Designed miniproteins, single chains. Designs and how they scored, part 71

Each design is a single chain, and the fold is of that chain. pLDDT is the mean over its residues in the fold that is shown.

## One batch from the design tools (miniprotein)

Design m2613
Fold by ESMFold2-Fast:
Structure m2613 (fold): chain A 70 residues (1-70)
Amino acid sequence: MSKEEILEKIEELGQKAVEAWENGDYEKALELLEEMKKLVEELSKQDPETAEILKLILDEFEKEVKKKKE
């Protein structure tokens, strides 16, 4: 999978995760975050700097989702 394809998929999954979180579907948001994390791991083999930035963003979003879920 190309770097561009990985980034596009992360963006699409990110939008869906935000929508799930806004709708109170925290389980769906966490599932989408796990899928994005797998893509970030693949991205790290091609672009470790961008992958590190995305990892930090996803970790922060996961913390917020988990706070709402308790």
Scores: mean pLDDT 81

Design m2614
Fold by ESMFold2-Fast:
Structure m2614 (fold): chain A 87 residues (1-87)
Amino acid sequence: SMEKEKEIEKKIKDFLELTLRYLARRRGQPIPEPSEEDINYVKELLKKYNIKISEDTLRLLAQIRELAGKETTEQVINAIKGLIDLK
């Protein structure tokens, strides 16, 4: 249980870091600092899907929202939900 939760958190973090770097590189833009609105938006999405992650991992998701917008962020959350449900 606890070991499984830590393994899932690591996979989520690795996935988010890869996604953020990919999006930034593809757009030719630096990785942005997330706004308070971005942070609040992703916190509410995580609550909606009952996803628990660290503040550092949450910040990566907020940076994705700032860089790529709400629709891309929702697609990323759906991928995270699928990853959790698989393991």
Scores: mean pLDDT 82

Design m2615
Fold by ESMFold2-Fast:
Structure m2615 (fold): chain A 67 residues (1-67)
Amino acid sequence: DAAVAAARAELARALVRAVSGLPATPSAEELAAIAAEVAVPVAERHGVRVEVSVEGGEVRVRVSAAA
């Protein structure tokens, strides 16, 4: 879906920008918190659902179409 693709691209750019502004490399927990904060306005703007989870020390971000 165009909205999902646009939201994923915007979220990726916003995450890179947020992480690049940090004084140190974030932990998986810190990165998940940043992703969750950044995801809120992106999800609202594009009308999509964003889920953030941590699995085995890796941060997973999933974007799907809202109902």
Scores: mean pLDDT 78

Design m2616
Fold by ESMFold2-Fast:
Structure m2616 (fold): chain A 60 residues (1-60)
Amino acid sequence: MYTLKVQAPSAEKAQAIAAELRERYPEATVTVDGNTVTITTDLPVTTAIGMALRAIGLAL
């Protein structure tokens, strides 16, 4: 199981990031707390890293 936390510049941006991740990776658990997006997955490391990089890119 892999868990990554990403800080978005705003709560609205965090929700947008979470929505996109949930749509593209429905098997992962994506949770939003304020402007923090938490992603939990048991997928292969490469896939988990890809999800993390996508989330970080969207936060910028």
Scores: mean pLDDT 75

Design m2617
Fold by ESMFold2-Fast:
Structure m2617 (fold): chain A 95 residues (1-95)
Amino acid sequence: SAEKEKRKEELKKRIAELIERKSPLATEIIKFYDTSHPNAPSEEVARFIGRVIAGSLTEEELEKYGAPEEIRKKAEELREIEEEIRRLSKELLAL
């Protein structure tokens, strides 16, 4: 129906906006890791980046990496954005 198609477009637009908001947060967290762990093996760097993008890093894990409060707050915001993207994506797939 027209209502279903309108809802799909609204969900797609909101997901796109959230992805745009997520990008700069991920960039800042990755820059922190790159700067603070310059000798980290490429496999470890790739795993860290993957976890940042997935929003799966906890505050406790970031503290172990030596992350300052500002980076931990950015990671929390990124986790909240990723949770909202997952929620909206499930809604979109159910339509």
Scores: mean pLDDT 86

Design m2618
Fold by ESMFold2-Fast:
Structure m2618 (fold): chain A 100 residues (1-100)
Amino acid sequence: SEILELLRKARELLEKALKSNREEAIELLEEVIRLAKKALELAVQQGHEELAELTFDVAIVAGAAVQALKLGKTEEAKKLIEEGIRLVEEAIRLAEELLK
């Protein structure tokens, strides 16, 4: 499933962002936003409303993490990235159930 591949890549990039310097983390999080938006579009097109909501939340949290990093709020950004990891793992579990 393309949605599952996008979400698994987003999880990998979120985990990498947590261990990266500020500039690398911003680039990784911007890619997470792109992947989450594509997964959202596909979930909406396929009628998976709950999955669409989770992918939207991933994009919002990743965007908030980018803004926190740009403002030098490193600890706030880490917490937002960790929340993004939790949300993407929930989205992956739901996608695995829906996309069998």
Scores: mean pLDDT 90

Design m2619
Fold by ESMFold2-Fast:
Structure m2619 (fold): chain A 64 residues (1-64)
Amino acid sequence: AQLYRVTIVGDRPALRSDGSTLEKGTVLTATDVRLDEETGEVTFTDADGNIVVAGAEDVRVEAV
């Protein structure tokens, strides 16, 4: 699968499926990055297999 580097750049935390949050300045490796244009949300899978949801403007995504 394509690997991505995701950086949380916005002041709103990303929500992880394990109930934790990812704050501004967090950098992680992700797969399955998807944009929902209706909600403005990006979803991705982290290295531990958790689903993460963030606002599209609150993240920077780079292919690696």
Scores: mean pLDDT 85

Design m2620
Fold by ESMFold2-Fast:
Structure m2620 (fold): chain A 76 residues (1-76)
Amino acid sequence: SHMEALKAAVVKLANDLLNVPGVLDVRISLEGNTIRVEVTAADEAAGEASRQVAEKHRPEFEALGYRLEVEVRLAP
């Protein structure tokens, strides 16, 4: 189903982001047709790596009709 495909895509994205060294927290939410991804990174290198990982997943979400929005925050 469409929902099962979306769930699988979200799980894959979350796992890939959590496997980035220096990623401390990942929050993913659905807001209308937007998948909002919030990453907390230990440093700028981890933040940039997490952006690249999220971009690799963008085509799968677009194929399902969703926009991917990525926000990276550095730990205080």
Scores: mean pLDDT 88

Design m2621
Fold by ESMFold2-Fast:
Structure m2621 (fold): chain A 115 residues (1-115)
Amino acid sequence: KYNEQGVLLFRQGKYEEALEYYEKAIAEDPNNAEAWHNLGNVLFALGKYEEAKEYYEKAIKLDPNYAEAWHNLGLVLEKLGKYEEAEEYFKKALELDPNLPIIDPEAYTILLKER
């Protein structure tokens, strides 16, 4: 399975090889939100933040409840200097999964207060 092979290569730091396998996974199933998210992770690791943004957006379009993709899109926006947009996406990620790493403890406290 191409996506699983990509994950193994990514864990080994073989980012370009991981990219090839995730591209194969998407060619086989273009609706695989996890593979789009994993492509974003590779491009983020390679410092290609604009491309990472596009792939995280694709993952979210396929699965709007993909909390990790919302969180990682926030990290990309921080790298691109779009701090206000990043805060909105971090808030969305915490709303979907409160157990994600807290980037802004104050925002997390506000979210919990809303119940």
Scores: mean pLDDT 78

Design m2622
Fold by ESMFold2-Fast:
Structure m2622 (fold): chain A 65 residues (1-65)
Amino acid sequence: MEHTRLGHEYLKQGDLEKAKEHYEEALKEDPESAAAWEGLGKVLEKMGKTEEAAEYFKKAEELEA
């Protein structure tokens, strides 16, 4: 949860590298965190990796119920 929150803060600041790092740590601690999958998808989308972002958003949707 803390890493997901930090990921959101860095994403808001435009620090995509740190946002990605914190979301990756969140997924390492909880691979079923829909918020972390969605957050990492947003980071990838802002990096121009739209196809990869779509896969992450799909995973988040699967986990959210």
Scores: mean pLDDT 81

Design m2623
Fold by ESMFold2-Fast:
Structure m2623 (fold): chain A 80 residues (1-80)
Amino acid sequence: MLSDSARQTISDTFDSLGLSDVSQAARTGDVDTILQQFQTLPQSQQQQAIDALRQRQQTIQNPVDRQQIGNVIQRMQQQI
C-alpha cells in the first residue's frame, strides 16, 4: 500500500494532467487500482503520465516515497 505522501504526489501529478480517473485511483493507495485505470488511457496519455511521474519522482526527498513511486512507474511501463 502506498504511503499518504506517495499517494498524494501521484494523485497531484495525474490531476495536473487532467487524468481524473487515474488520480482518483491513486487516492486509494492501491497500486492495482491505479494500473487498472492507467491501462484504459490512450497510449499518448499513458506515456505522458509516466513522464510526468518520473519528473515528480526526482523532486522527492524521502527514499521510501521515491521507491514506492518508482515501483508504480515500473509497473505502469509494463502495461504499455
Scores: mean pLDDT 84

Design m2624
Fold by ESMFold2-Fast:
Structure m2624 (fold): chain A 64 residues (1-64)
Amino acid sequence: SIEEKVAAFLRELGVKELDNYQLLKLMTEQFGIPEERALALLKKAGKSFFSKEEAVALIREGLA
């Protein structure tokens, strides 16, 4: 699931929240979201860090 992949990435990095660069990499490399779309979503969100729940929501939007 999206939740499992986000949780695994957080564990791999040893962090509780993802920054914009980390979430961009996850969106593009693990979920195949085009870079231009991922960047637009990150800019729209206007956040420095994303919780697991926030990252999952943004990835779901990117896949729609």
Scores: mean pLDDT 89

Design m2625
Fold by ESMFold2-Fast:
Structure m2625 (fold): chain A 65 residues (1-65)
Amino acid sequence: SKEELEAEVEELYKTLSLDELIARLKQIVQQVRADPDNEELNLKARLLTEAVAQKMAEELAKRKG
């Protein structure tokens, strides 16, 4: 379900590093390219993209001092 996908991505966001989230996004994007009409894969790719962007923003804020 959508709620289960959102919970999965939230858990990944909490447990994975930025580099690990980027690796997960690359994997799901490859799956979306193989099955572009798959709504669950498209939703997961969107949620992971948002998670990567948020993690990047947090890392940049930490380095700005």
Scores: mean pLDDT 83

Design m2626
Fold by ESMFold2-Fast:
Structure m2626 (fold): chain A 55 residues (1-55)
Amino acid sequence: LARRLLEAAVESARQGLSGQEMADRLRAAGASQAVADRVATASLEEQARLVKEAA
């Protein structure tokens, strides 16, 4: 789960997707609504931290 969530978050940020699109991709990758919302509203720093946590 963690690896897929990070790949989805990184890809969404790279593509410049809106927060809602990012949240939808995270939920599709198996994230809870709370995790998806948190990442979608997070700064680029927080998104980078999530990448490191599962790497």
Scores: mean pLDDT 65

Design m2627
Fold by ESMFold2-Fast:
Structure m2627 (fold): chain A 64 residues (1-64)
Amino acid sequence: ARARVGDPAPAPAELEALRAGLDRVLEAALRGEGGAAEVDVPRASPEVQALLSEMAARVEAAAA
Protein backbone atom coordinates (compact mmCIF):
# COMPACT_ATOMS: atom_id res chain seq x y z
CA ALA A 1 0.00 0.00 0.00
CA ARG A 2 1.18 3.50 -0.80
CA ALA A 3 -0.51 5.45 1.93
CA ARG A 4 0.25 4.03 5.33
CA VAL A 5 -1.10 6.51 7.80
CA GLY A 6 -0.95 4.42 10.90
CA ASP A 7 1.10 3.57 13.90
CA PRO A 8 3.45 6.28 15.15
CA ALA A 9 6.93 4.95 15.64
CA PRO A 10 8.00 5.15 19.29
CA ALA A 11 10.63 7.75 20.03
CA PRO A 12 14.14 6.32 20.54
CA ALA A 13 14.13 7.69 24.08
CA GLU A 14 10.93 5.77 24.84
CA LEU A 15 12.42 2.52 23.56
CA GLU A 16 15.60 3.09 25.55
CA ALA A 17 13.64 3.78 28.74
CA LEU A 18 11.52 0.68 28.19
CA ARG A 19 14.58 -1.46 27.55
CA ALA A 20 16.29 -0.14 30.70
CA GLY A 21 13.22 -0.88 32.80
CA LEU A 22 12.88 -4.37 31.39
CA ASP A 23 16.59 -4.98 31.92
CA ARG A 24 16.08 -4.23 35.62
CA VAL A 25 13.20 -6.71 35.81
CA LEU A 26 15.35 -9.37 34.16
CA GLU A 27 18.25 -8.65 36.51
CA ALA A 28 16.00 -9.02 39.56
CA ALA A 29 14.59 -12.28 38.23
CA LEU A 30 18.08 -13.65 37.53
CA ARG A 31 19.10 -12.91 41.12
CA GLY A 32 15.88 -14.33 42.51
CA GLU A 33 15.24 -11.05 44.29
CA GLY A 34 11.95 -10.47 42.58
CA GLY A 35 10.02 -7.28 42.71
CA ALA A 36 8.40 -4.83 40.36
CA ALA A 37 10.25 -2.37 38.20
CA GLU A 38 8.21 0.62 37.13
CA VAL A 39 8.30 0.83 33.38
CA ASP A 40 6.41 3.56 31.60
CA VAL A 41 5.04 1.78 28.57
CA PRO A 42 3.77 3.96 25.72
CA ARG A 43 0.46 2.86 24.27
CA ALA A 44 1.00 -0.45 22.55
CA SER A 45 2.54 -0.27 19.11
CA PRO A 46 3.79 -3.29 17.17
CA GLU A 47 7.37 -2.43 18.09
CA VAL A 48 6.59 -2.03 21.79
CA GLN A 49 4.48 -5.20 21.87
CA ALA A 50 7.23 -7.23 20.18
CA LEU A 51 9.81 -5.97 22.67
CA LEU A 52 7.50 -6.67 25.62
CA SER A 53 6.79 -10.21 24.39
CA GLU A 54 10.49 -10.96 23.97
CA MET A 55 11.43 -9.57 27.37
CA ALA A 56 8.48 -11.25 29.09
CA ALA A 57 9.67 -14.59 27.70
CA ARG A 58 13.18 -13.91 29.00
CA VAL A 59 11.93 -12.94 32.45
CA GLU A 60 9.75 -16.06 32.59
CA ALA A 61 12.67 -18.27 31.55
CA ALA A 62 14.93 -16.64 34.14
CA ALA A 63 12.31 -17.06 36.87
CA ALA A 64 11.83 -20.75 36.08
Scores: mean pLDDT 61

Design m2628
Fold by ESMFold2-Fast:
Structure m2628 (fold): chain A 75 residues (1-75)
Amino acid sequence: MEEEKQEIGDEAAARVGEIGKEYGLSQETIDGRVALVRHGVERAGRTKSVEDTKKIAEQLVRVAENAARIIAEGR
């Protein structure tokens, strides 16, 4: 159970890192976004089930992708 939540956090962080690279963000921005997603998943994992933690991780990745697009577009 704890291992599953850690894997969810690692997967989400990796996806956000790749999204940032695809959108051409700076390494500093990518590192900050990855840290935010890791923190969000860890926080959710402390109080929520594995299934709910996964759902939150997917939502955080979507938010990070939208943010990366906006940053890359300069808007």
Scores: mean pLDDT 81

Design m2629
Fold by ESMFold2-Fast:
Structure m2629 (fold): chain A 135 residues (1-135)
Amino acid sequence: SAELWEQRVKLFEERLKELGIEPEDLEYSESLSLEEKLKLMVYLIVKILKGEGTMDDYIIILEILKSIAEDPSASQELLKKAALVEGFFALVMELPVPSPYLELIFERLSPELRAEVEARLAAFAEELEPLRIPR
């Protein structure tokens, strides 16, 4: 399991680098910009995947995702990046149910960007298939 997990995390980090989001260890605050919130979310996700995460980190990720999903000023590019980060994270963690905020982001994306996100998530799921955790 540990070796398969390490390979899944490495694959996640490779997909994440393609998004060009610089992770930042910021103190969570509602006053952070959406871009700063996305950078913090990436930082917390990597922390969790390396086994250093806490329950509070999961709560902050959910609050950030909610903030981005519900903010009417969120750009299409920001929504795309948030959807990809969350989708990749959920796939690596083998989460059985997608976040309701991810669904809200999908509803806000243009048809073209939604198709891009869905295709990239499907491709990542296929890359993870041989690394499936059997237990």
Scores: mean pLDDT 85

Design m2630
Fold by ESMFold2-Fast:
Structure m2630 (fold): chain A 62 residues (1-62)
Amino acid sequence: SELSKLASQMSSLMILGVERLIQGDLDGAADHYEQAAALAKQAGDDELAARLQARADALRAA
């Protein structure tokens, strides 16, 4: 289903975000978390979208 596809894509983007953090690429990590937040919003998970966006914002502010 579309919702299952969105969930899988969000998980992949979050993993990529963590990988970028391990590499010290804060902007790259923020890009992945922002993309995951957008997909979470499309899926109707506003709480997850807000958490992912907050992580991205914090990384860009660092």
Scores: mean pLDDT 86

Design m2631
Fold by ESMFold2-Fast:
Structure m2631 (fold): chain A 51 residues (1-51)
Amino acid sequence: MEEEELKKNREKLKEQLKKAGYSDEFIDMALGENIDEALKRMEERARKARQ
């Protein structure tokens, strides 16, 4: 069910990291190795911000 959301979040995360000053190579490595943890952290932050 969340596969489509995960793809969208991955693209958004990649662009945000680029704007933050990270290199494309670093972003690709980080997303490839820890994409699930990165997405979970973003979701938790969003949930807390909504509270």
Scores: mean pLDDT 67

Design m2632
Fold by ESMFold2-Fast:
Structure m2632 (fold): chain A 60 residues (1-60)
Amino acid sequence: IKEAFDAIRKDPTSAEAWFNLGKAYEKEGRLGQALGAYRQALRLDPNFKEAKAALEELEA
């Protein structure tokens, strides 16, 4: 989580950084926060297929 926050702090427009934050939250069982991070990744890159897949899996 700390490394993902550091990446976002350096470049808050990085869809990859937000996706990595979502994965970190998901690993900790923080599913609502993971959803928020994955949605932010998709706002920054609507074609980010891994973020879209992660959102679909969490919402299913």
Scores: mean pLDDT 76

Design m2633
Fold by ESMFold2-Fast:
Structure m2633 (fold): chain A 71 residues (1-71)
Amino acid sequence: SDKEEAEKLIEEAERTAELLREKGFEEAAQVVEDGVRKARELLKEGKPKEAIEVVREALRRAQDLGVREAI
């Protein structure tokens, strides 16, 4: 279900944010953390599809930032 997909994606994003912080990619970690916070609020409102979109956008943006910080 969309709700189960959203919950799984939020959990994966939380783990990604923790790993980014451990590696010193603070800007990328912050972007993911902000996305997770918004997605959790949307999920509580019964909007799992919007929660999924928000997390995917945050992860994509964080990847771009993380690649730059790794160079």
Scores: mean pLDDT 84

Design m2634
Fold by ESMFold2-Fast:
Structure m2634 (fold): chain A 90 residues (1-90)
Amino acid sequence: MDLGEQLADAIDAGDEEKAKEYLRKLTEEAKRELLRLAPSMSPEELRAWAEQVRAIAKGLAEYASKYSPEVAEEILKAGEELADALLAAA
């Protein structure tokens, strides 16, 4: 089962602990994939991707804030960690 679907299900169920765990696992997997792709990307492409990651995290956090402001904050932190990893690879 997709970790993103598990995260969404946990948010909808109000299970903050599971939501944070799935978010952490998704962030770790995303970091691994982005670092694998980074050598084939230009600095400009990496910066554009970092901004896209922030935008996606903001949207997901707005959705999650209806169920848990704490999970929404963790989503924003995860988005910044991914964006920072992309910028560090630039």
Scores: mean pLDDT 79

Design m2635
Fold by ESMFold2-Fast:
Structure m2635 (fold): chain A 66 residues (1-66)
Amino acid sequence: ELSNRTLDTILRILETFEVGERATAAEIAERLGVSRSLVSRALREMEKLNLVRREGRIWERLTAAP
């Protein structure tokens, strides 16, 4: 279930994590100044929405369009 904090984190990831960019959850957490666990939850929710894909420990930003 999405909390307001998780949703805010998703929006911040979308603003700072560009289409085609690849990063770990830890790198994104450091960039945003938030916990890695919060970023990992946000990224999992974004994956369900087809906004990112996962390759091992690396996350890649996809296009927002369906």
Scores: mean pLDDT 79

Design m2636
Fold by ESMFold2-Fast:
Structure m2636 (fold): chain A 65 residues (1-65)
Amino acid sequence: SKEETLERIKESLMRQYGMSEEEAEEIIRLVEAGKFEEAKELLKKHGMSEAEALAAVHEIKEAVK
């Protein structure tokens, strides 16, 4: 389900990149709002490369549609 996929993504962001739950939820909200560049920059702030951030935004886009 959408909820299960988003929860998995949130848990991955928290565990692998040390994001808080609130930070991970903010990234998901930005993607849902179509603010892909802002989401990508926030992911990069937490240690993702450009390619990793692009892949993460794409995964969240697929989960939220």
Scores: mean pLDDT 83

Design m2637
Fold by ESMFold2-Fast:
Structure m2637 (fold): chain A 53 residues (1-53)
Amino acid sequence: SEAHDVADEVELARLLLERAAAGDERARVPLEQFLASDDPEVVALAREGLAHL
């Protein structure tokens, strides 16, 4: 996609999950914010990312 709509949030959450899986603690705060998202894919990615931290 052109990543300028809702898909932009999903792609960012996926990148943050990759960072969290690598032990990047800086991904924690934005992933915690994504837990409050109304997009179930974003929430799922955020939960998995936080599980790696």
Scores: mean pLDDT 78

Design m2638
Fold by ESMFold2-Fast:
Structure m2638 (fold): chain A 58 residues (1-58)
Amino acid sequence: GQVAVAVSDYVATQPGELSLKAGDVVEVLAAVDADHVLARSLSTGQVGVVPRSVLKPA
């Protein structure tokens, strides 16, 4: 998948979401919908859904 960096902190509010801190590096695994992706944290190995708006391509 594509590598992306979190531009802001994100706190998971729904089951299956991934919490991130600004500067976290993730691999985008799949598109979920127009506004969300399934991503894996490269630092923790955790997988979950995050809004596209909190990520920028690395």
Scores: mean pLDDT 82

Design m2639
Fold by ESMFold2-Fast:
Order: sequence, then C-alpha cells, then structure tokens
Structure m2639 (fold): chain A 82 residues (1-82)
Amino acid sequence: MTVSITLPNGKNVNLSLNDTDTPEEILNKVKEVLKKHLTGELATDALNFLDENKDLILSLSTLSPEELVNVIMKLIELYLKS
C-alpha cells in the first residue's frame, strides 16, 4: 500500500508499505524518508527523537503499518513543536 505523509519541513511524500511490515521495518522506512528529505538540525532532531523512543514505537505491534506510520509522524510533529 502507499501512504501519504507530511514531513516536519512541510513536504508531502508517499511511503510504500506492506501489510507484513514489522514495526522495526516501518521505523526504518520512516527514518530513510526523513534522511532523504530533511537536512540540518531538523533531520538530527527528528532522527534522535525516533532513536530515543524506539522501544515505544516497537511496542505498537498491534497497529497496522499505516496506523503506525501515522502515529510516528504525529509524535515527531508534537516533539518538534515543543
């Protein structure tokens, strides 16, 4: 499936997901998109947030891949606005 996400820099990107993707695989896909499209402190802050909250994100194994991506993006948004 393809999910449209809004990055912290305001860019809209499409992320390709499989129904069988694990939380770790989804987290890695989000990190790759952030590394590709973000630069400087915004990239560093977003990636550090994901690393610090890795255990929480991986615990969300009951969510669908699409739901997990949306939760990750919302958590990043809330963190960066703090």
Scores: mean pLDDT 83

Design m2641
Fold by ESMFold2-Fast:
Structure m2641 (fold): chain A 99 residues (1-99)
Amino acid sequence: VRERLEALTPEERARLDNLGAKAFIEASKESKDYEEVVEKAKEILQERGYTPEEAELAIEAFNLAIDELKAAMEAVSQHPADDQAARRAAFDKLLEERK
């Protein structure tokens, strides 16, 4: 799958990712279970005239993007107050250095 994605132009990859994203968003309205949303998104793409292989490729491209984002978000603090305090400290340091 990754090799097939690498063979695409940047424009084709962007369209494929956007296609997967739209199908995934539509599927997510009907279910909150990730596996069910993936299956539903593939069905939506097939209903729109894409082949099963194209639907799978589009969803896999979007899933890889989601997995990377999910891993990054899980690594980030889930406490916005702590994050805001860190941002304020960094901002204050920048102001002090520019005085």
Scores: mean pLDDT 63

Design m2642
Fold by ESMFold2-Fast:
Parts: C-alpha cells; structure tokens; sequence
Structure m2642 (fold): chain A 80 residues (1-80)
C-alpha cells in the first residue's frame, strides 16, 4: 500500500506498454478479475503480467502465492 492509485495505474500502463497488444489485453483482463476477487491492485497487476508473459502456475505461486496463482491462471483460461 506504499503506492498511490495513480502510481499503480501508471506502473500498469508502463508494464503493459512493453507487451504486445494481445498480451496487454490479456493482462488487463486477468488483473480486473483478480481485483474483483478481492486481491490488491499491486498483486493483481504482478500476477497478470507474469501470466501474460507465459509464467507457469508453479512459477507464479512462488512469486504471489498459490491462491493468487490459481485465480490468475483461471482468468487466463477464461480469456482464451
């Protein structure tokens, strides 16, 4: 919580601008789904970017925890 909402949105845009448009759209969808499930904006964005970049569920779980990793992978599967 040491980041303002505006700084968080800027960090998302900066991270997503480094991705292809397809990966950026996927990451945005995953982040939105995680936020709806009650995860913090920072956690949701980190998980979404990792999944969009091809991280496995196991790799993601080590970085953000198993519950977040499971939710992020489910969101990615629903995005298609």
Amino acid sequence: MDMSPEDAIKAVRDSLSALSKDKAEMAEYIAEELIKKGFSVNTAVRAAVYVAMGATKEQLAKRVGEKVAEAAVEAAEKYK
Scores: mean pLDDT 73

Design m2643
Fold by ESMFold2-Fast:
Structure m2643 (fold): chain A 83 residues (1-83)
Amino acid sequence: MLKELAEFVRRVGEGAIEAARAGRTGEAVAMARMTLSITLKLVPEELKPAIREEADRFIAALEAGDVEAAEEALERLVEILES
């Protein structure tokens, strides 16, 4: 389950980064927030703090237009889910 969730988060996260690159920041942030909401419902309690921390970094990077920081946060978020 978590490996499939990690793949889903990666794909949606990449879509959010592409939306941000295109200047569609509101769409990118909405995608990220929706994905976070779904992810938090499906993960064990012990993973939620780490997921929230990296998701908050991802959203902040998207809002700032910092694509490199967003890619780094997404990689860490996926790593948490694959662990």
Scores: mean pLDDT 84

Design m2644
Fold by ESMFold2-Fast:
Structure m2644 (fold): chain A 79 residues (1-79)
Amino acid sequence: RQQVIQNLTPYQRTLVQNAQVLSQDPDNIDALINGVRSGMRITGTNVDDGINHIRNSDPVTRQRAVRGIIGFARTIIQR
C-alpha cells in the first residue's frame, strides 16, 4: 500500500524502487548498483567494497545480487 512506502526511509525507498526496475530488467547495471548501495546503507555495510565486488563479478554473482535486492525489498514492504 502507499502508506507503507510513505513510511520508508530514503534508503529503503531507493532499494524498493530499484528492486522494481530489476524485476522488469535484471540486466540494468545502474539499478543493481543503486540497489546494492541502498541495501548496504540500510545494513551499515561498507558500500565501496560491495559495489566494487559487483562490478568485477561474473554474471552468476550479479544475478544472485539481483535476487538478493528483490528479496530484501519484499522483506521491507511485508514487515
Scores: mean pLDDT 71

Design m2645
Fold by ESMFold2-Fast:
Structure m2645 (fold): chain A 83 residues (1-83)
Amino acid sequence: GSKYGLLGLAAGGLAEMAVGVGVATGDPAAALRNAEKAVALAEEALAAAQAAGDAEGVAKAAEGLRAAREALERARALLAAAA
């Protein structure tokens, strides 16, 4: 399997988990911080897959990055609602 694609997908899952934890604990600032880190990890995974010429890895890492960015926008909305 693609190691870079799996890393990207894992980063997306981590971002989704960060939002869920932020909702459960009432800490939207922590959710935002963790989602930002997950997006950075997914961007690195996508860049690594592109550099390696791994088409499957690029597709999976791009999917993970999309999920991570969606989670980041949810985290931003939660923080705005708490302010």
Scores: mean pLDDT 82

Design m2646
Fold by ESMFold2-Fast:
Formats: sequence, structure tokens, C-alpha cells
Structure m2646 (fold): chain A 75 residues (1-75)
Amino acid sequence: HMEEARKAFEEGKYDEAVELFEKILKEDPNNVEALRLLARAYDKMGDVEKAQEYLRKIAELDDSPEAKVAREVLA
């Protein structure tokens, strides 16, 4: 699942990548990599509001570098 989602994202198939990452998050809601790539996919599609929602989720999970960046973007 993750490899297929990442490949879709790299190929610019952001709508397909979103569907695959959402399936990953259904199984593992706290998967930071899936949340980060899903936020980026929405940003690439011009859905800034959705991108920010997923960045907020990352910011709430831990103190990783990704969570810190998400908090800075949202502040």
C-alpha cells in the first residue's frame, strides 16, 4: 500500500495518491509519513485547506522534525 501510494505521488497522480494514503490512514491513523504526503498531495492539487488539516494532525502527534515544521506552518 505505502509503496503504491508513494509511486502515485511521485508520478504526479495526486488524486490516486490521496485515495491510497487515506486507505493507509484508515489502518494506521497516526502514520506520520502518510499524513505528510497526503498534506503535500492536497497542496499540489491546490486544496490548501485540506493540506493544513493534515499538517495539524501531524503537529498533534509528536515532537519529530515533521511535527515541528507543521506547527511552524500553522502558527
Scores: mean pLDDT 75

Design m2649
Fold by ESMFold2-Fast:
Structure m2649 (fold): chain A 87 residues (1-87)
Amino acid sequence: KKIAAEIYLNLGRYYLKQGKYDEAIKYFEKAIEIDPNNARAHLYLGEAYFKKGEYEKAKEYFQKAIDIAPNNTRAKELLKEVEEKLK
């Protein structure tokens, strides 16, 4: 299960780097279906929604990443950034 989740996470990251945010979202969602506690998948899903301007969804996924990995500095930084966009 974890190996398949990492494959989907890597595919999502590939599409995220290409600016193909909808494709990235699909693969990160598949990674979460296999490994629901994958903090990196929640973080990258939040980044994809942030890049699409869907700040409420981005905030939700950054918060989930922090809930899974409370010491994730990147997720905390991105949560602050999305909160500024929602003001």
Scores: mean pLDDT 85

